# Designed miniproteins, single chains, continued (4), part 69

Each design is a single chain, and the fold is of that chain. pLDDT is the mean over its residues in the fold that is shown.

## One batch from the design tools (miniprotein)

Design m14534
Fold by ESMFold2-Fast:
Structure m14534 (fold): chain A 122 residues (1-122)
Amino acid sequence: SISLTESGGGTYSEGGSATLTSKVSGLDPSQYWFMWFLEKPGEEEKFVGAIDGSDPSKVEIAPEYQGRVTLSVDNANSTFSMTLSNLKKEDSGTYYSQLGRISNGVPVPLSIRGEGVELTVV
């Protein structure tokens, strides 16, 4: 079966950096985009960024994260990662990795999503 398994959660200091990694199994990573979303209790899910598994130079970062988020793909290890720098308390929440595709020139999420990883900024 296809799965995404996140790691790198935990407690981090404000102003620091955190790297969240998703392990992909059951598919060829080069066929998909990889997306990250932030979910906070009582709020709408927020798109953070997306990267093309076939061409890691192609990235889409939400405006509020530009300059703070770096996305990468490691096809040899079937992982993709997001580094959040200059951490803010507002970055706290559950981060979900999700497969995506391009539709009408924009990354669109598919139904395959990880279980989520919790990040706490103190």
Scores: mean pLDDT 87

Design m14535
Fold by ESMFold2-Fast:
Structure m14535 (fold): chain A 73 residues (1-73)
Amino acid sequence: SAREAELEEVLAEVDKNPELSDEELRELLERLGVSPAAADDLIAQGIDAEDVKRMAKVQLNTLRDKAAGLPTA
């Protein structure tokens, strides 16, 4: 799905640059559906590239669970 592809892109960006700036962390968190205010709170708590990867993986697993619940047409 388009959302799964987007989450894979987030993972690829983290893999390319594990030393993300606060601005880059905010952009990736927003792509994961995190609000700007929540992203700022997470950055203030010391979130890093590995945390972003973990969040993206959790969202991918959640999408798989939701897809499995859809009726077959």
Scores: mean pLDDT 77

Design m14536
Fold by ESMFold2-Fast:
Structure m14536 (fold): chain A 74 residues (1-74)
Amino acid sequence: MLSPEEARLKLQQVVVRLAKALIDSNFTLSREEAEALADRLIDEVEGLTPEQKAEFRAQVREALDRLLATLDAV
């Protein structure tokens, strides 16, 4: 199992990679594509507990839901 510090660093790397993908696409990725990419990046991180993976997936989905709701409201 990764230490909390190692898990934090790995999750930060996932966030950076996801952010780069969103920026490179000019935020044109669909929610399904963004969620699939996030799930893939999280699954590539070895040593995360199922709880850590679930928590991060939940946070990403919530953030995407809010972003897409804001864009759809415009």
Scores: mean pLDDT 71

Design m14537
Fold by ESMFold2-Fast:
Structure m14537 (fold): chain A 72 residues (1-72)
Amino acid sequence: MLPLHELILKVSRYELAISKGLAEPDAEFYRLLADYYELMGDYEKAISWYEKALALQPDPEVEARLEELRAK
């Protein structure tokens, strides 16, 4: 888990790149966005973004995290 300020910076860089057409949303972007919402306490949005990340790239770590959030 990244420090909050580093996570915010990474999300901002990804969003800027996507908005300028320099990058496409990928599993890493969705995972970072899910981590951000989880840290903010928005578990419903975090679950949604983790599901999108898993749909693009299966990851046992993300899958375990999603199950943990759904149990709340």
Scores: mean pLDDT 74

Design m14539
Fold by ESMFold2-Fast:
Structure m14539 (fold): chain A 71 residues (1-71)
Amino acid sequence: MKPRPVELEVKAPPSVDGTKYTGGAKVTLEMTPEQLRAAVEALRKAAESDEDPGNREVFRQAAEKLEEALK
C-alpha cells in the first residue's frame, strides 16, 4: 500500500510574556496509518517531555494535525 503524503504545517503562537516563539515548520510525511499513529504517540510524548512550553505547543499541534490526517 502506498504511504499517504501528509503535509504538516505548525505555527508557534506568539508569546504573551514578551518572548517570541521562533517557529513555523512545514514538513511532508509519507507514511501508513499505522506509522501515523506511532508518530502521533511520539509527538505526544515529546510534547510532555519538552522543557519549553512553546515547543510543547508545537508538538501538540503536530500531533493533533496528524490525528486529523489519520481520519
Scores: mean pLDDT 62

Design m14540
Fold by ESMFold2-Fast:
Structure m14540 (fold): chain A 94 residues (1-94)
Amino acid sequence: TPEHEHLDELLKEMHAEIDKTMKEKAAENPEEYEAIIDKLSELMREFIEKLAELKRKGASVEELIELLKSYVPEFEKIDPKVAEILREMIKKIE
């Protein structure tokens, strides 16, 4: 649906912003980057897999947003900037 297509575009934008933020962190503070990148990558893989499974089951946009909201605190434990990127994406779809 157009609503699901819009969410998919926002998710791509979110992923690109996270990648950009991590590249900037790697350049400015490589020690901090090395400390978080493995944990962030693992959490991102888990999140993407759960999101894909919900989409396959025909989840509503509201259900997908609730999954995103549930992951914000987990991302914040790793990096507050990544959590902020998720919050901004949630604002755009709501």
Scores: mean pLDDT 83

Design m14541
Fold by ESMFold2-Fast:
Structure m14541 (fold): chain A 65 residues (1-65)
Amino acid sequence: AKVAVVVKEFTAKSEDELSLKVGDIVVVIEELEDGKWLVYSARTKKYGLVPKEVLEFVSETNVTP
């Protein structure tokens, strides 16, 4: 599983999708071939599908300014 941050607002258009706001934190559960990803939203505490394009992955790397 990967942690991602929402970089573009998304409004759910079906019950299988999640509404997300810029800055929301999600956990990516599964990657689908149709450009949608199954995620868990910490804000809504629900699982759902969101477009890959609204997410940016967070990597745990040492950052030296």
Scores: mean pLDDT 74

Design m14542
Fold by ESMFold2-Fast:
Structure m14542 (fold): chain A 86 residues (1-86)
Amino acid sequence: SSVVKELEEKLEKIVELEEELEELLKNNAPKEEIEEKVKKLREEIEEAKEFIKKNEEKLSPKELVFALMRIIAAEAEAYLAEKHIK
């Protein structure tokens, strides 16, 4: 469905940002660069959460669970990165 495709695209963007954040952390990038990437990741997470909330009835239980699990993982990675740079 178009809703599932849009959700997949949003989740793919989140994965891309997580990978970019991981690279910045591995390379001991400046704190400011890490903060900007975390901010962008959190913005994309919030957009995905709002999209899921608006389209919940159009998603199967399995699709909803997988999407929510991916979001929870991304939120945890953002939190850990924020703790790393404090």
Scores: mean pLDDT 89

Design m14543
Fold by ESMFold2-Fast:
Structure m14543 (fold): chain A 57 residues (1-57)
Amino acid sequence: SREELQKLLKELIKDLSKEDQEKVEELLEKIDEALDKLNIDEAAELSEKLFEIIKKK
């Protein structure tokens, strides 16, 4: 569910720097925008960047 994903995301990013947390939020907004436009390639690229930041734990 969306609430479960949001909760997991908050747990994943809580240990990141404030700068990286802001970058994750920006990437999520851009992914939503790309998906709304059906730009799957852009959404995939942004998702890779998001995953790279989350892995910095």
Scores: mean pLDDT 74

Design m14544
Fold by ESMFold2-Fast:
Structure m14544 (fold): chain A 57 residues (1-57)
Amino acid sequence: MLTEEERERLARGAREGTLAVGGSEEDAQKAAEAAMSGETPEEAQRRAVAAILDGAD
């Protein structure tokens, strides 16, 4: 479980990380949501980036 402070920090980091690799702000929001769900920071970040790049469906 993440603390509230860590949760916000990870959400922000995931958001900025997604934007830094050229993702849209919608993709950044998804990354932030995954981080807030209590996923590990690295897994949430990798999943968000992979999903964006793969285009999912």
Scores: mean pLDDT 68

Design m14545
Fold by ESMFold2-Fast:
Structure m14545 (fold): chain A 55 residues (1-55)
Amino acid sequence: ELRKKLLEAIAEILSAIGDIIEAERAGDEEKLKEAEKKLEKAREKLKKLEEEIAK
């Protein structure tokens, strides 16, 4: 179960990076800001999971 949550967090990070690239190509500042927030949330989620696994 922890591995599944870790994989989901990694997938969310990759998705957010893709959204950032798309937003930059489109010149959409609002989408870029949204994608950056999505990336931040995914990083926080991954960090918490990593802390739990390290124990």
Scores: mean pLDDT 80

Design m14546
Fold by ESMFold2-Fast:
Structure m14546 (fold): chain A 93 residues (1-93)
Amino acid sequence: MASALRRAIERAAEAIERGDDFELDIAVAMLRMVRGVLLSFKPRLSPEAQALVDRLVEAIDAAVAAAEARDLEALRAAGEEVVRLARELERAL
C-alpha cells in the first residue's frame, strides 16, 4: 500500500514537471482507486485502524487537490503525509 501510494504521488509530480496532463490523470486515478479500496475495508478494521484510514483518506484528498491544482509544493507535502499514514496503517494491521 505505502509503495503504491508513493509511486502514484511520484508519478503525479513528474507529470506536473513535464506538463503531461494524461499521465497526471492516470496518477490521480490511482490515488482515487486506493482511496476507494481503503473505505471499502474500513468497516472490518479495529477502531484505531479506522481512525488511521480516515486520516489517510483526508491526506489522499489533499494530494489529489494539489495535483489537480498543479501545485508541486503542496503535492510534495501532502505526499509525505500520505506515505507516513500508510506505513502507520500497515503496522496497525
Scores: mean pLDDT 86

Design m14547
Fold by ESMFold2-Fast:
Order: C-alpha cells, then structure tokens, then sequence
Structure m14547 (fold): chain A 79 residues (1-79)
C-alpha cells in the first residue's frame, strides 16, 4: 500500500491558538487512521506562531484525505 505525505502549515496569533490547531490536526489525523510523523509549533515572529504537521495517509484513502483537508481549511480560516 502506497502512502501519501500531506504537509499542513497554519499561522496562529497566539501560542494558545497554535496549540488548539495542532491538537485538532493531530486528533483528526489519528481518528482518520493516519500517522502523524511530525507536529511542531514554532514562534516565527513576536506575534505569530507556526504550526507544522506532516501526516502520512494511504494514497487510496480518499475519506481520510478529505477529512484532513477540510479540517486544514477550517483551521486556516480561524487563524
């Protein structure tokens, strides 16, 4: 089974928002049966935090990919 790597990047205005986004991405990935290979929160400026998630999903698992992409789009709009 071929795996596909998805990378998510979200900018948050506070550490609290960054943590919430990271937890939401991790929870969504785990519930979809995907592997979270990397989950990082980094302060990139005095008022901006970057959340990076690298997730591995089965290439044929369209439902898992759709759930992750939909969650990612919602988190980008909230930040």
Amino acid sequence: MEMETLEFRILAKSLEEAKEAAETLKSTAENAGAKVKKLEIKQVSPETYEVRAVVEVPKEDKEAKEKLELTYERLKKAS
Scores: mean pLDDT 80

Design m14548
Fold by ESMFold2-Fast:
Structure m14548 (fold): chain A 83 residues (1-83)
Amino acid sequence: SAALVERFRREIEELRKKAEEAKAAGDEEKLKEVLREAEELEGLVAIHRAIARLEGDEEAVEAFERLLEEVRALIKELKAVLG
């Protein structure tokens, strides 16, 4: 789960970079692509949080909850930009 937490953290960072680049370029289609990828990642993180809860891995639950807050904040920002 630690390796998966690090992977998801890297994926969120990469999505944030893509979002900033797309905003700077005024690329609405790229912003829509980043939003779709962020929503897919939100689903995956939520599934792994549920698995961690079933396994009683409290540290992993907390890590995935923090990642969910980060990806949801990005989704909210992207939706606001796109209208």
Scores: mean pLDDT 89

Design m14549
Fold by ESMFold2-Fast:
Structure m14549 (fold): chain A 83 residues (1-83)
Amino acid sequence: MKRARVTVTSTEDSPLVQNQTLSVESAAPGVERETLTVTSQPGKTVYTAEFEVPDDPEAVAAAIARYKAGFSGETTVEVEELE
């Protein structure tokens, strides 16, 4: 299994970004909520969280696509492998 970090950047300064980051995490077993961090700046909020992904990268891609479709705003979602 691999570990990944989701970074969500929103210019809307909205708590909905946090909820949608957790939605991406729910697609991966072994979700580590303790790694969730929020950095707020005027006009920009960055959310990061780590999760464990099984051997199916399509599951993560589908979750990210659903997350982007659910948030009709200025939101950028990035996923980085930690291995």
Scores: mean pLDDT 58

Design m14550
Fold by ESMFold2-Fast:
Structure m14550 (fold): chain A 65 residues (1-65)
Amino acid sequence: IEELIKELEELAKRAEELGDEETAKEARNSIKATQTLADEGAEDLAKQLGEKAIKEIEERIRKHE
């Protein structure tokens, strides 16, 4: 979980540097959702959500490159 959160934070920062506020906001919302699920004991769902979010955010960032 912590590793997934860190990856999402890096992606959010990268999106902000590119001026993509929507993608950055979505990444930060995914961080909050993943942490909430993990805190509630739904660790497997948190991992799935985090992994899905990372892939989706990475694809959006790729469009800028």
Scores: mean pLDDT 77

Design m14551
Fold by ESMFold2-Fast:
Structure m14551 (fold): chain A 68 residues (1-68)
Amino acid sequence: AKVLFGAKGYTVDPSPAGQARARAATVGGQKAKEELAKLEPTIDGNTRASEAGKAAYDAELARLQAAA
């Protein structure tokens, strides 16, 4: 199923409760994508070419993926 719960290792339980959690995870993933889209223009406009900018972007991406 194309449903991710942020980090690797989460598996959708086939029970009704598991399905409800998978739906919630999909919504959370959408929200994380929106937060990334907000961050992307800032990084791209100011610090994207720098090592610091790339590291900050990668760290924020990992944080959002873990939270989703």
Scores: mean pLDDT 52

Design m14552
Fold by ESMFold2-Fast:
Structure m14552 (fold): chain A 73 residues (1-73)
Amino acid sequence: APSAEELEIDVDIAMVRIGVAVLEPIATPETRGLLEEARRLAEEAERALRAGDLARARELVERARRLVREAAA
């Protein structure tokens, strides 16, 4: 079974993807760049999570979350 940390990171990655999907239709050219970077970081976080690198996955997903928050502001 996945660890609690693995599940938490997986949920955070899913939340980033949902945030990008919700904001993309209303994005300006500036915020679109932030959302594209957030999506890329979420994809990298998922790869790190599948490789068992929880520290890297957490770092990448936290960076993606900041970009989504910035795009939503």
Scores: mean pLDDT 87

Design m14553
Fold by ESMFold2-Fast:
Structure m14553 (fold): chain A 55 residues (1-55)
Amino acid sequence: GPPPSAEEVQKLKDAVQKALQTALELGHVTEEEAKTLVDKLTQAAIDGRETARAE
């Protein structure tokens, strides 16, 4: 299928950030876990876009 747009990636990141913030406030995740997940998701989104650009 077509690669995800930068706008779609940004909206997904914002939604995940909001969900993680809520889970953090409820004590379901630690700040360390939330940061690691955001960092990994951000890296995966960048890698996915670069792979799509590389044909």
Scores: mean pLDDT 71

Design m14554
Fold by ESMFold2-Fast:
Structure m14554 (fold): chain A 92 residues (1-92)
Amino acid sequence: MEAEELIEKAKELERKAEEAEKAGKLEEAARLLIEAGELLVKAGEILLKEGGDEEEARKIIATGLALRGKGYELLGKEEEAKKLFEEARKIL
């Protein structure tokens, strides 16, 4: 799957997650954020393998890790969320 397609799908899921969060559907928002984050991590890994802009790829992966972290935070999984945020900070 193309990295660009994964990024676009992740943006759609992130928008839906924001809508779910505003509606108080925190579990739905969390699932959408975790899925969006997984797609961004995959997109960044594809970009790294293709030998393009490594800084851009690292930023995409870091964003994906941060979205997954926010999803786990919404589920009350603070330790899992903290680990993901620390990984995101280290990759930048």
Scores: mean pLDDT 86

Design m14555
Fold by ESMFold2-Fast:
Structure m14555 (fold): chain A 75 residues (1-75)
Amino acid sequence: NENFEKGKEAFKAGKFEEAIKYFEEAIKEDPKNAEAYAYLGQAYYELGEYEKAEEYFNKAQELLGSNVLPTVKRE
C-alpha cells in the first residue's frame, strides 16, 4: 500500500501530521492493517494527542492480539 509506505517515510522525517494523513488513507484501503493503526497511535503520541494515540493502539491490538504490537516508548 503506497499510502502506508508514504506514511512511514513522513513519520521517519518527523512530519507526524502528514504521516497521519497517509495512515488514515491506508486504513481506508485496508481496515485490517494493524500496523497502520499502530503507526497512527505513535504519530498522535508524538503530537501530544495521547487520548487518540491510546484509541489507535487499542484498535491495533484488537487486530493483531497483544503478542506482536510494539509498545509505547516509556521514560
Scores: mean pLDDT 78

Design m14556
Fold by ESMFold2-Fast:
Structure m14556 (fold): chain A 86 residues (1-86)
Amino acid sequence: AEEVYRRGLTGDPEAVDELIKALEHPDPEVQVAAARALGTLGHPKAVEPLIKALEHPDPEVQEAARDALIVIGGEKAEEAVKKYRE
């Protein structure tokens, strides 16, 4: 069930909104999976939610969000990654 759910989220570009919602899930494993999937899809709509995920208390969630922002790129994503390096 969980693995099938993760695969469903990564296969459809329209799943961006569901992945953004999953970034706010209480389970850090779900948040990490959502951040990685958003990075793979590369949709600019994900940039702001991923920037918010950089402030998450779990370092694995922070790393996944940072990696996703690096993959997506763009001025706002690059500036956020630089800011949270401090």
Scores: mean pLDDT 73

Design m14557
Fold by ESMFold2-Fast:
Structure m14557 (fold): chain A 90 residues (1-90)
Amino acid sequence: MEELLERARKFVEEAEKYLQEAKKNPDSDEALENMRKAIELAGEALRLISELQRAGVDTPEVQELADRVASLLGEANRLIEEYEKKKKEK
């Protein structure tokens, strides 16, 4: 259980780093790749969090990670939409 929690936290932290890098140069192709990587890592964290919750591990730390994943996914998807809108600018 601790191993799954540690892995979930590391995926969340790494996803947040990719999102922060994307925010530095949001108009670049590298930013799009970083946003996609953030979503991928956040998805992995969510899978581990769901596994912990199914195993009966529903601590404040697990809830915090779930909230962080939800926030991260929302922000990354919003940035991708903004990137696509800018590229399709008429």
Scores: mean pLDDT 81

Design m14558
Fold by ESMFold2-Fast:
Structure m14558 (fold): chain A 78 residues (1-78)
Amino acid sequence: MSPAQRFLVALAEAVIKYSKNEKVKKFAKETLERAPSLDDDEAKQAAVKLMNEVGKEEDDETYQKIVDAVAREAQALL
């Protein structure tokens, strides 16, 4: 997988693990299933959409746990 696809997979898995909202978890699971079929630009856009959904529905503590979980993979994209 590309670095962008790896980041999207790691992000979706972190959201599934730490999210308290079932709608957000479902969106992350659907994103994870689609990740292998996305190109790099689509994977980056999907990651942005997933983080926006987390930011709207989850508390700051849950958001920070997700960010921390993917920090290593995010650094690999820079």
Scores: mean pLDDT 80

Design m14559
Fold by ESMFold2-Fast:
Structure m14559 (fold): chain A 57 residues (1-57)
Amino acid sequence: SSEEQALLNEAFRAARAGDVEAARALLERLVSLDPNSRAKPEQVEAAARVLLALAGD
């Protein structure tokens, strides 16, 4: 949970900075580390798009 929270916060910070590659990589790592997330690539992609859109440029 703490690692998941850190990755999510860092992904959002990267997105806010316009670093879309870093944000995507961090979100991919987040879902890989969370046993409850499992393999749902569509959710990861949707989350990344929403996060990047909310962060703006």
Scores: mean pLDDT 66

Design m14560
Fold by ESMFold2-Fast:
Structure m14560 (fold): chain A 73 residues (1-73)
Amino acid sequence: SLEEEIERLREEKKRLEEEIERLKKELEELKKDESKEGILKYVGTSIRLIGLETEIELLEKKIERLEEELKKL
């Protein structure tokens, strides 16, 4: 059902939000490492963070669309 799909997507979004918080903490620690390896890890982690934030934004838009469809029923 649409309701079950919306609930599944909300649970997925929550997991991604938890992953983002973990990566944000990792970035704060990586800021202290001025080595070449530390800088490369910081850049890679930053790119991954942007990717996850984009994925959450797409999930939110999908949830909103499905909620609008559910309201029309």
Scores: mean pLDDT 85

Design m14561
Fold by ESMFold2-Fast:
Structure m14561 (fold): chain A 60 residues (1-60)
Amino acid sequence: VDPERLEAEVEASLYVMAATIYEKMGDREGALEAYRRAIEAAAGIPEEKAAAEAALREVE
């Protein structure tokens, strides 16, 4: 287990959570920014990055 990879996964998950909160509040710009942050955090984890990119496409 790579602790740096785990930290990146947790960080990406936190940004996805923030994005869903922004969406529930009707803040589309905040949601888009949070999803982009999640993609950046997941850059070294292809499966997490793909999931975040798919979520961003649904919001755009």
Scores: mean pLDDT 77

Design m14562
Fold by ESMFold2-Fast:
Structure m14562 (fold): chain A 81 residues (1-81)
Amino acid sequence: MEKVKEEMKELIKRIEEAKTKEEVFKAFKELLELAVEAGVISVEEMIGLILRMIGMELDGASLEELKKEALKIGKELLEKL
């Protein structure tokens, strides 16, 4: 459990430090995959969250808006561990 928490905190930090939308998506996907492996969310929930973020980008969301949403989700998932 502690190792999963550490890995998730590192991924949250990667999202915070991301300079591009691609970096946000990469770290966010890895964070969601870790949450599935840890039993916190289902594969279906992971897919839904990825599609939500893609939808935000297609709607013209800024880097900061994508980071804010990814960080909100990441912190909520960390709290469930």
Scores: mean pLDDT 86

Design m14563
Fold by ESMFold2-Fast:
Structure m14563 (fold): chain A 57 residues (1-57)
Amino acid sequence: VKLSDALKALTGKDYGTPEEVAEAVEKILELINEELDEGERQGLSGEEIAKRIEELF
């Protein structure tokens, strides 16, 4: 599976350029890191953190 196809499946958006793909990946990584930090701060389980990340998309 191409990265652009995986991003489309995850976000529902088409990506036309490598720059758009890179920007989307960076944004997704930021959101994931924020949920990991918040989950650890709140004492959430890995399963609960994973569910929250899934709900972002």
Scores: mean pLDDT 72

Design m14565
Fold by ESMFold2-Fast:
Parts: structure tokens; sequence; C-alpha cells
Structure m14565 (fold): chain A 55 residues (1-55)
């Protein structure tokens, strides 16, 4: 269902946000790039969820 899909995506966003937090103190350029990519995915996913919710 749409509600279930939204919930699954919100849980995935939470997991990605946790990974971003773990990477924030890394001095490895690869980790910094990965963090930036995760941040972009989180932002995109939040925008998609907002459009799906239809309030």
Amino acid sequence: SREELIKENEEEIERLEEKIEELKDSKDPKDQLLRTLFEAVVGSSKTVIERIKKS
C-alpha cells in the first residue's frame, strides 16, 4: 500500500541519516563524498514522500 511504502522509505531515510552521522567525523575524502551522496539521497527521498502524501 502507499502508506506502507511511505513508512518503509521513512525508515530507510532514518538509517541513512544514522550513517551520515557516523561519517561526519571521518577525515577520509571517500567518506566525505559518501556522506554528501547520502545527504542528496535523503533530500530527494523526503521531497518524493511529501509529493506522495497528498496531505
Scores: mean pLDDT 80

Design m14566
Fold by ESMFold2-Fast:
Structure m14566 (fold): chain A 62 residues (1-62)
Amino acid sequence: LSERQEAEVELSLLLMKASIAKLAGDGKAAAEYYARAAEVARERLGDEALAEEFRALAEEAA
């Protein structure tokens, strides 16, 4: 896979983990996974708008 495709897979796994944490009622864990997703979006995909969306989700989950 290209570096971008690997970053997209990692992002998908982080979002899945965040969703599972939310369903379990673990807002702190969900916030941490969304924060990591924001970092992947900004640093590895160069998508600052997407990173900002995930940062907002992290703040809402916490």
Scores: mean pLDDT 83

Design m14567
Fold by ESMFold2-Fast:
Structure m14567 (fold): chain A 75 residues (1-75)
Amino acid sequence: SRVDALEARARELIAQAEAAIAAGDTERALELLRELEVVLRELAEAAKAEGREDVVRRMLAEAQRVARRFAEALA
């Protein structure tokens, strides 16, 4: 489904952002987090259409964790 494809893409972006944060690559991390925001917006629309709100909650929680780590790395 479109939800499953977008979830897979979101997971890839989260993993890449975590790696960029760990490497200290601030520009790459920011680029990946911006792309993740777009994918999560598309995921929310697709999940609403398919009744898959569980996926949105899970992916949003994971995205919030990586965004928090990015903010901590900048402090």
Scores: mean pLDDT 88

Design m14568
Fold by ESMFold2-Fast:
Structure m14568 (fold): chain A 66 residues (1-66)
Amino acid sequence: MDEEELKRLLEEISKKSGMEPEKIREMLLNISKLEGTGREIAIEMASKELGVEKELLERAVELIRE
């Protein structure tokens, strides 16, 4: 896992959402454990709740899964 890239993404999401990076990391860790449709739905919901692009969340989940 590229911890530095992940940390930068968490800070960016935190800045856009107002949620602390630690809470975002926990959310993304939980999403990373889901497969297929469940993961896609969770990312879509998180994107809407946080007000960030889906692609940022998908990249962060991918880094966690590496």
Scores: mean pLDDT 80

Design m14569
Fold by ESMFold2-Fast:
Structure m14569 (fold): chain A 60 residues (1-60)
Amino acid sequence: MYTFKVETDSAEKAEKAAKIVNERYPDVKATAEGTTVTLESDLSLTSAIGAALDAMGEGL
């Protein structure tokens, strides 16, 4: 299982990122707790990490 944690400056951004990842990547479990988003998958997190960062406004 792959696990990655992303920190943001807002709980609203964290919840938005988790929702987008859960909607677009059904093999990834995204959980928002405060300002932290935890991504978990048995496959790959690369695309899900990118989507989460973009949703939080941190993707350049």
Scores: mean pLDDT 75

Design m14570
Fold by ESMFold2-Fast:
Structure m14570 (fold): chain A 95 residues (1-95)
Amino acid sequence: SKEKIRKLILAEAILTLGEVAARLYSEQGKDQEALDLLKRTLEEVADILEEMGYKDFAEEVRKRLEEAKTVEQGLEVARWARDKISKLIEEEKKK
């Protein structure tokens, strides 16, 4: 449980940093670079989730990411994934 919490916190931190960096790129007119960063970030998080046994969650992240064509859509996927990870952290803390 403690190691699971640490890995979930790492995934949440990676997503949070990726969201901030993508917004900064988008503010500079670098929307393609922002989207590419979000894709790399979300794939890394999906890999972490899959290794932890959250296979269905990882598959849903990858599916939503494949459907994301804009920075806004990529950020929506990241926010959805981060919210779900946050809930998993709280569930693990109650064990």
Scores: mean pLDDT 88

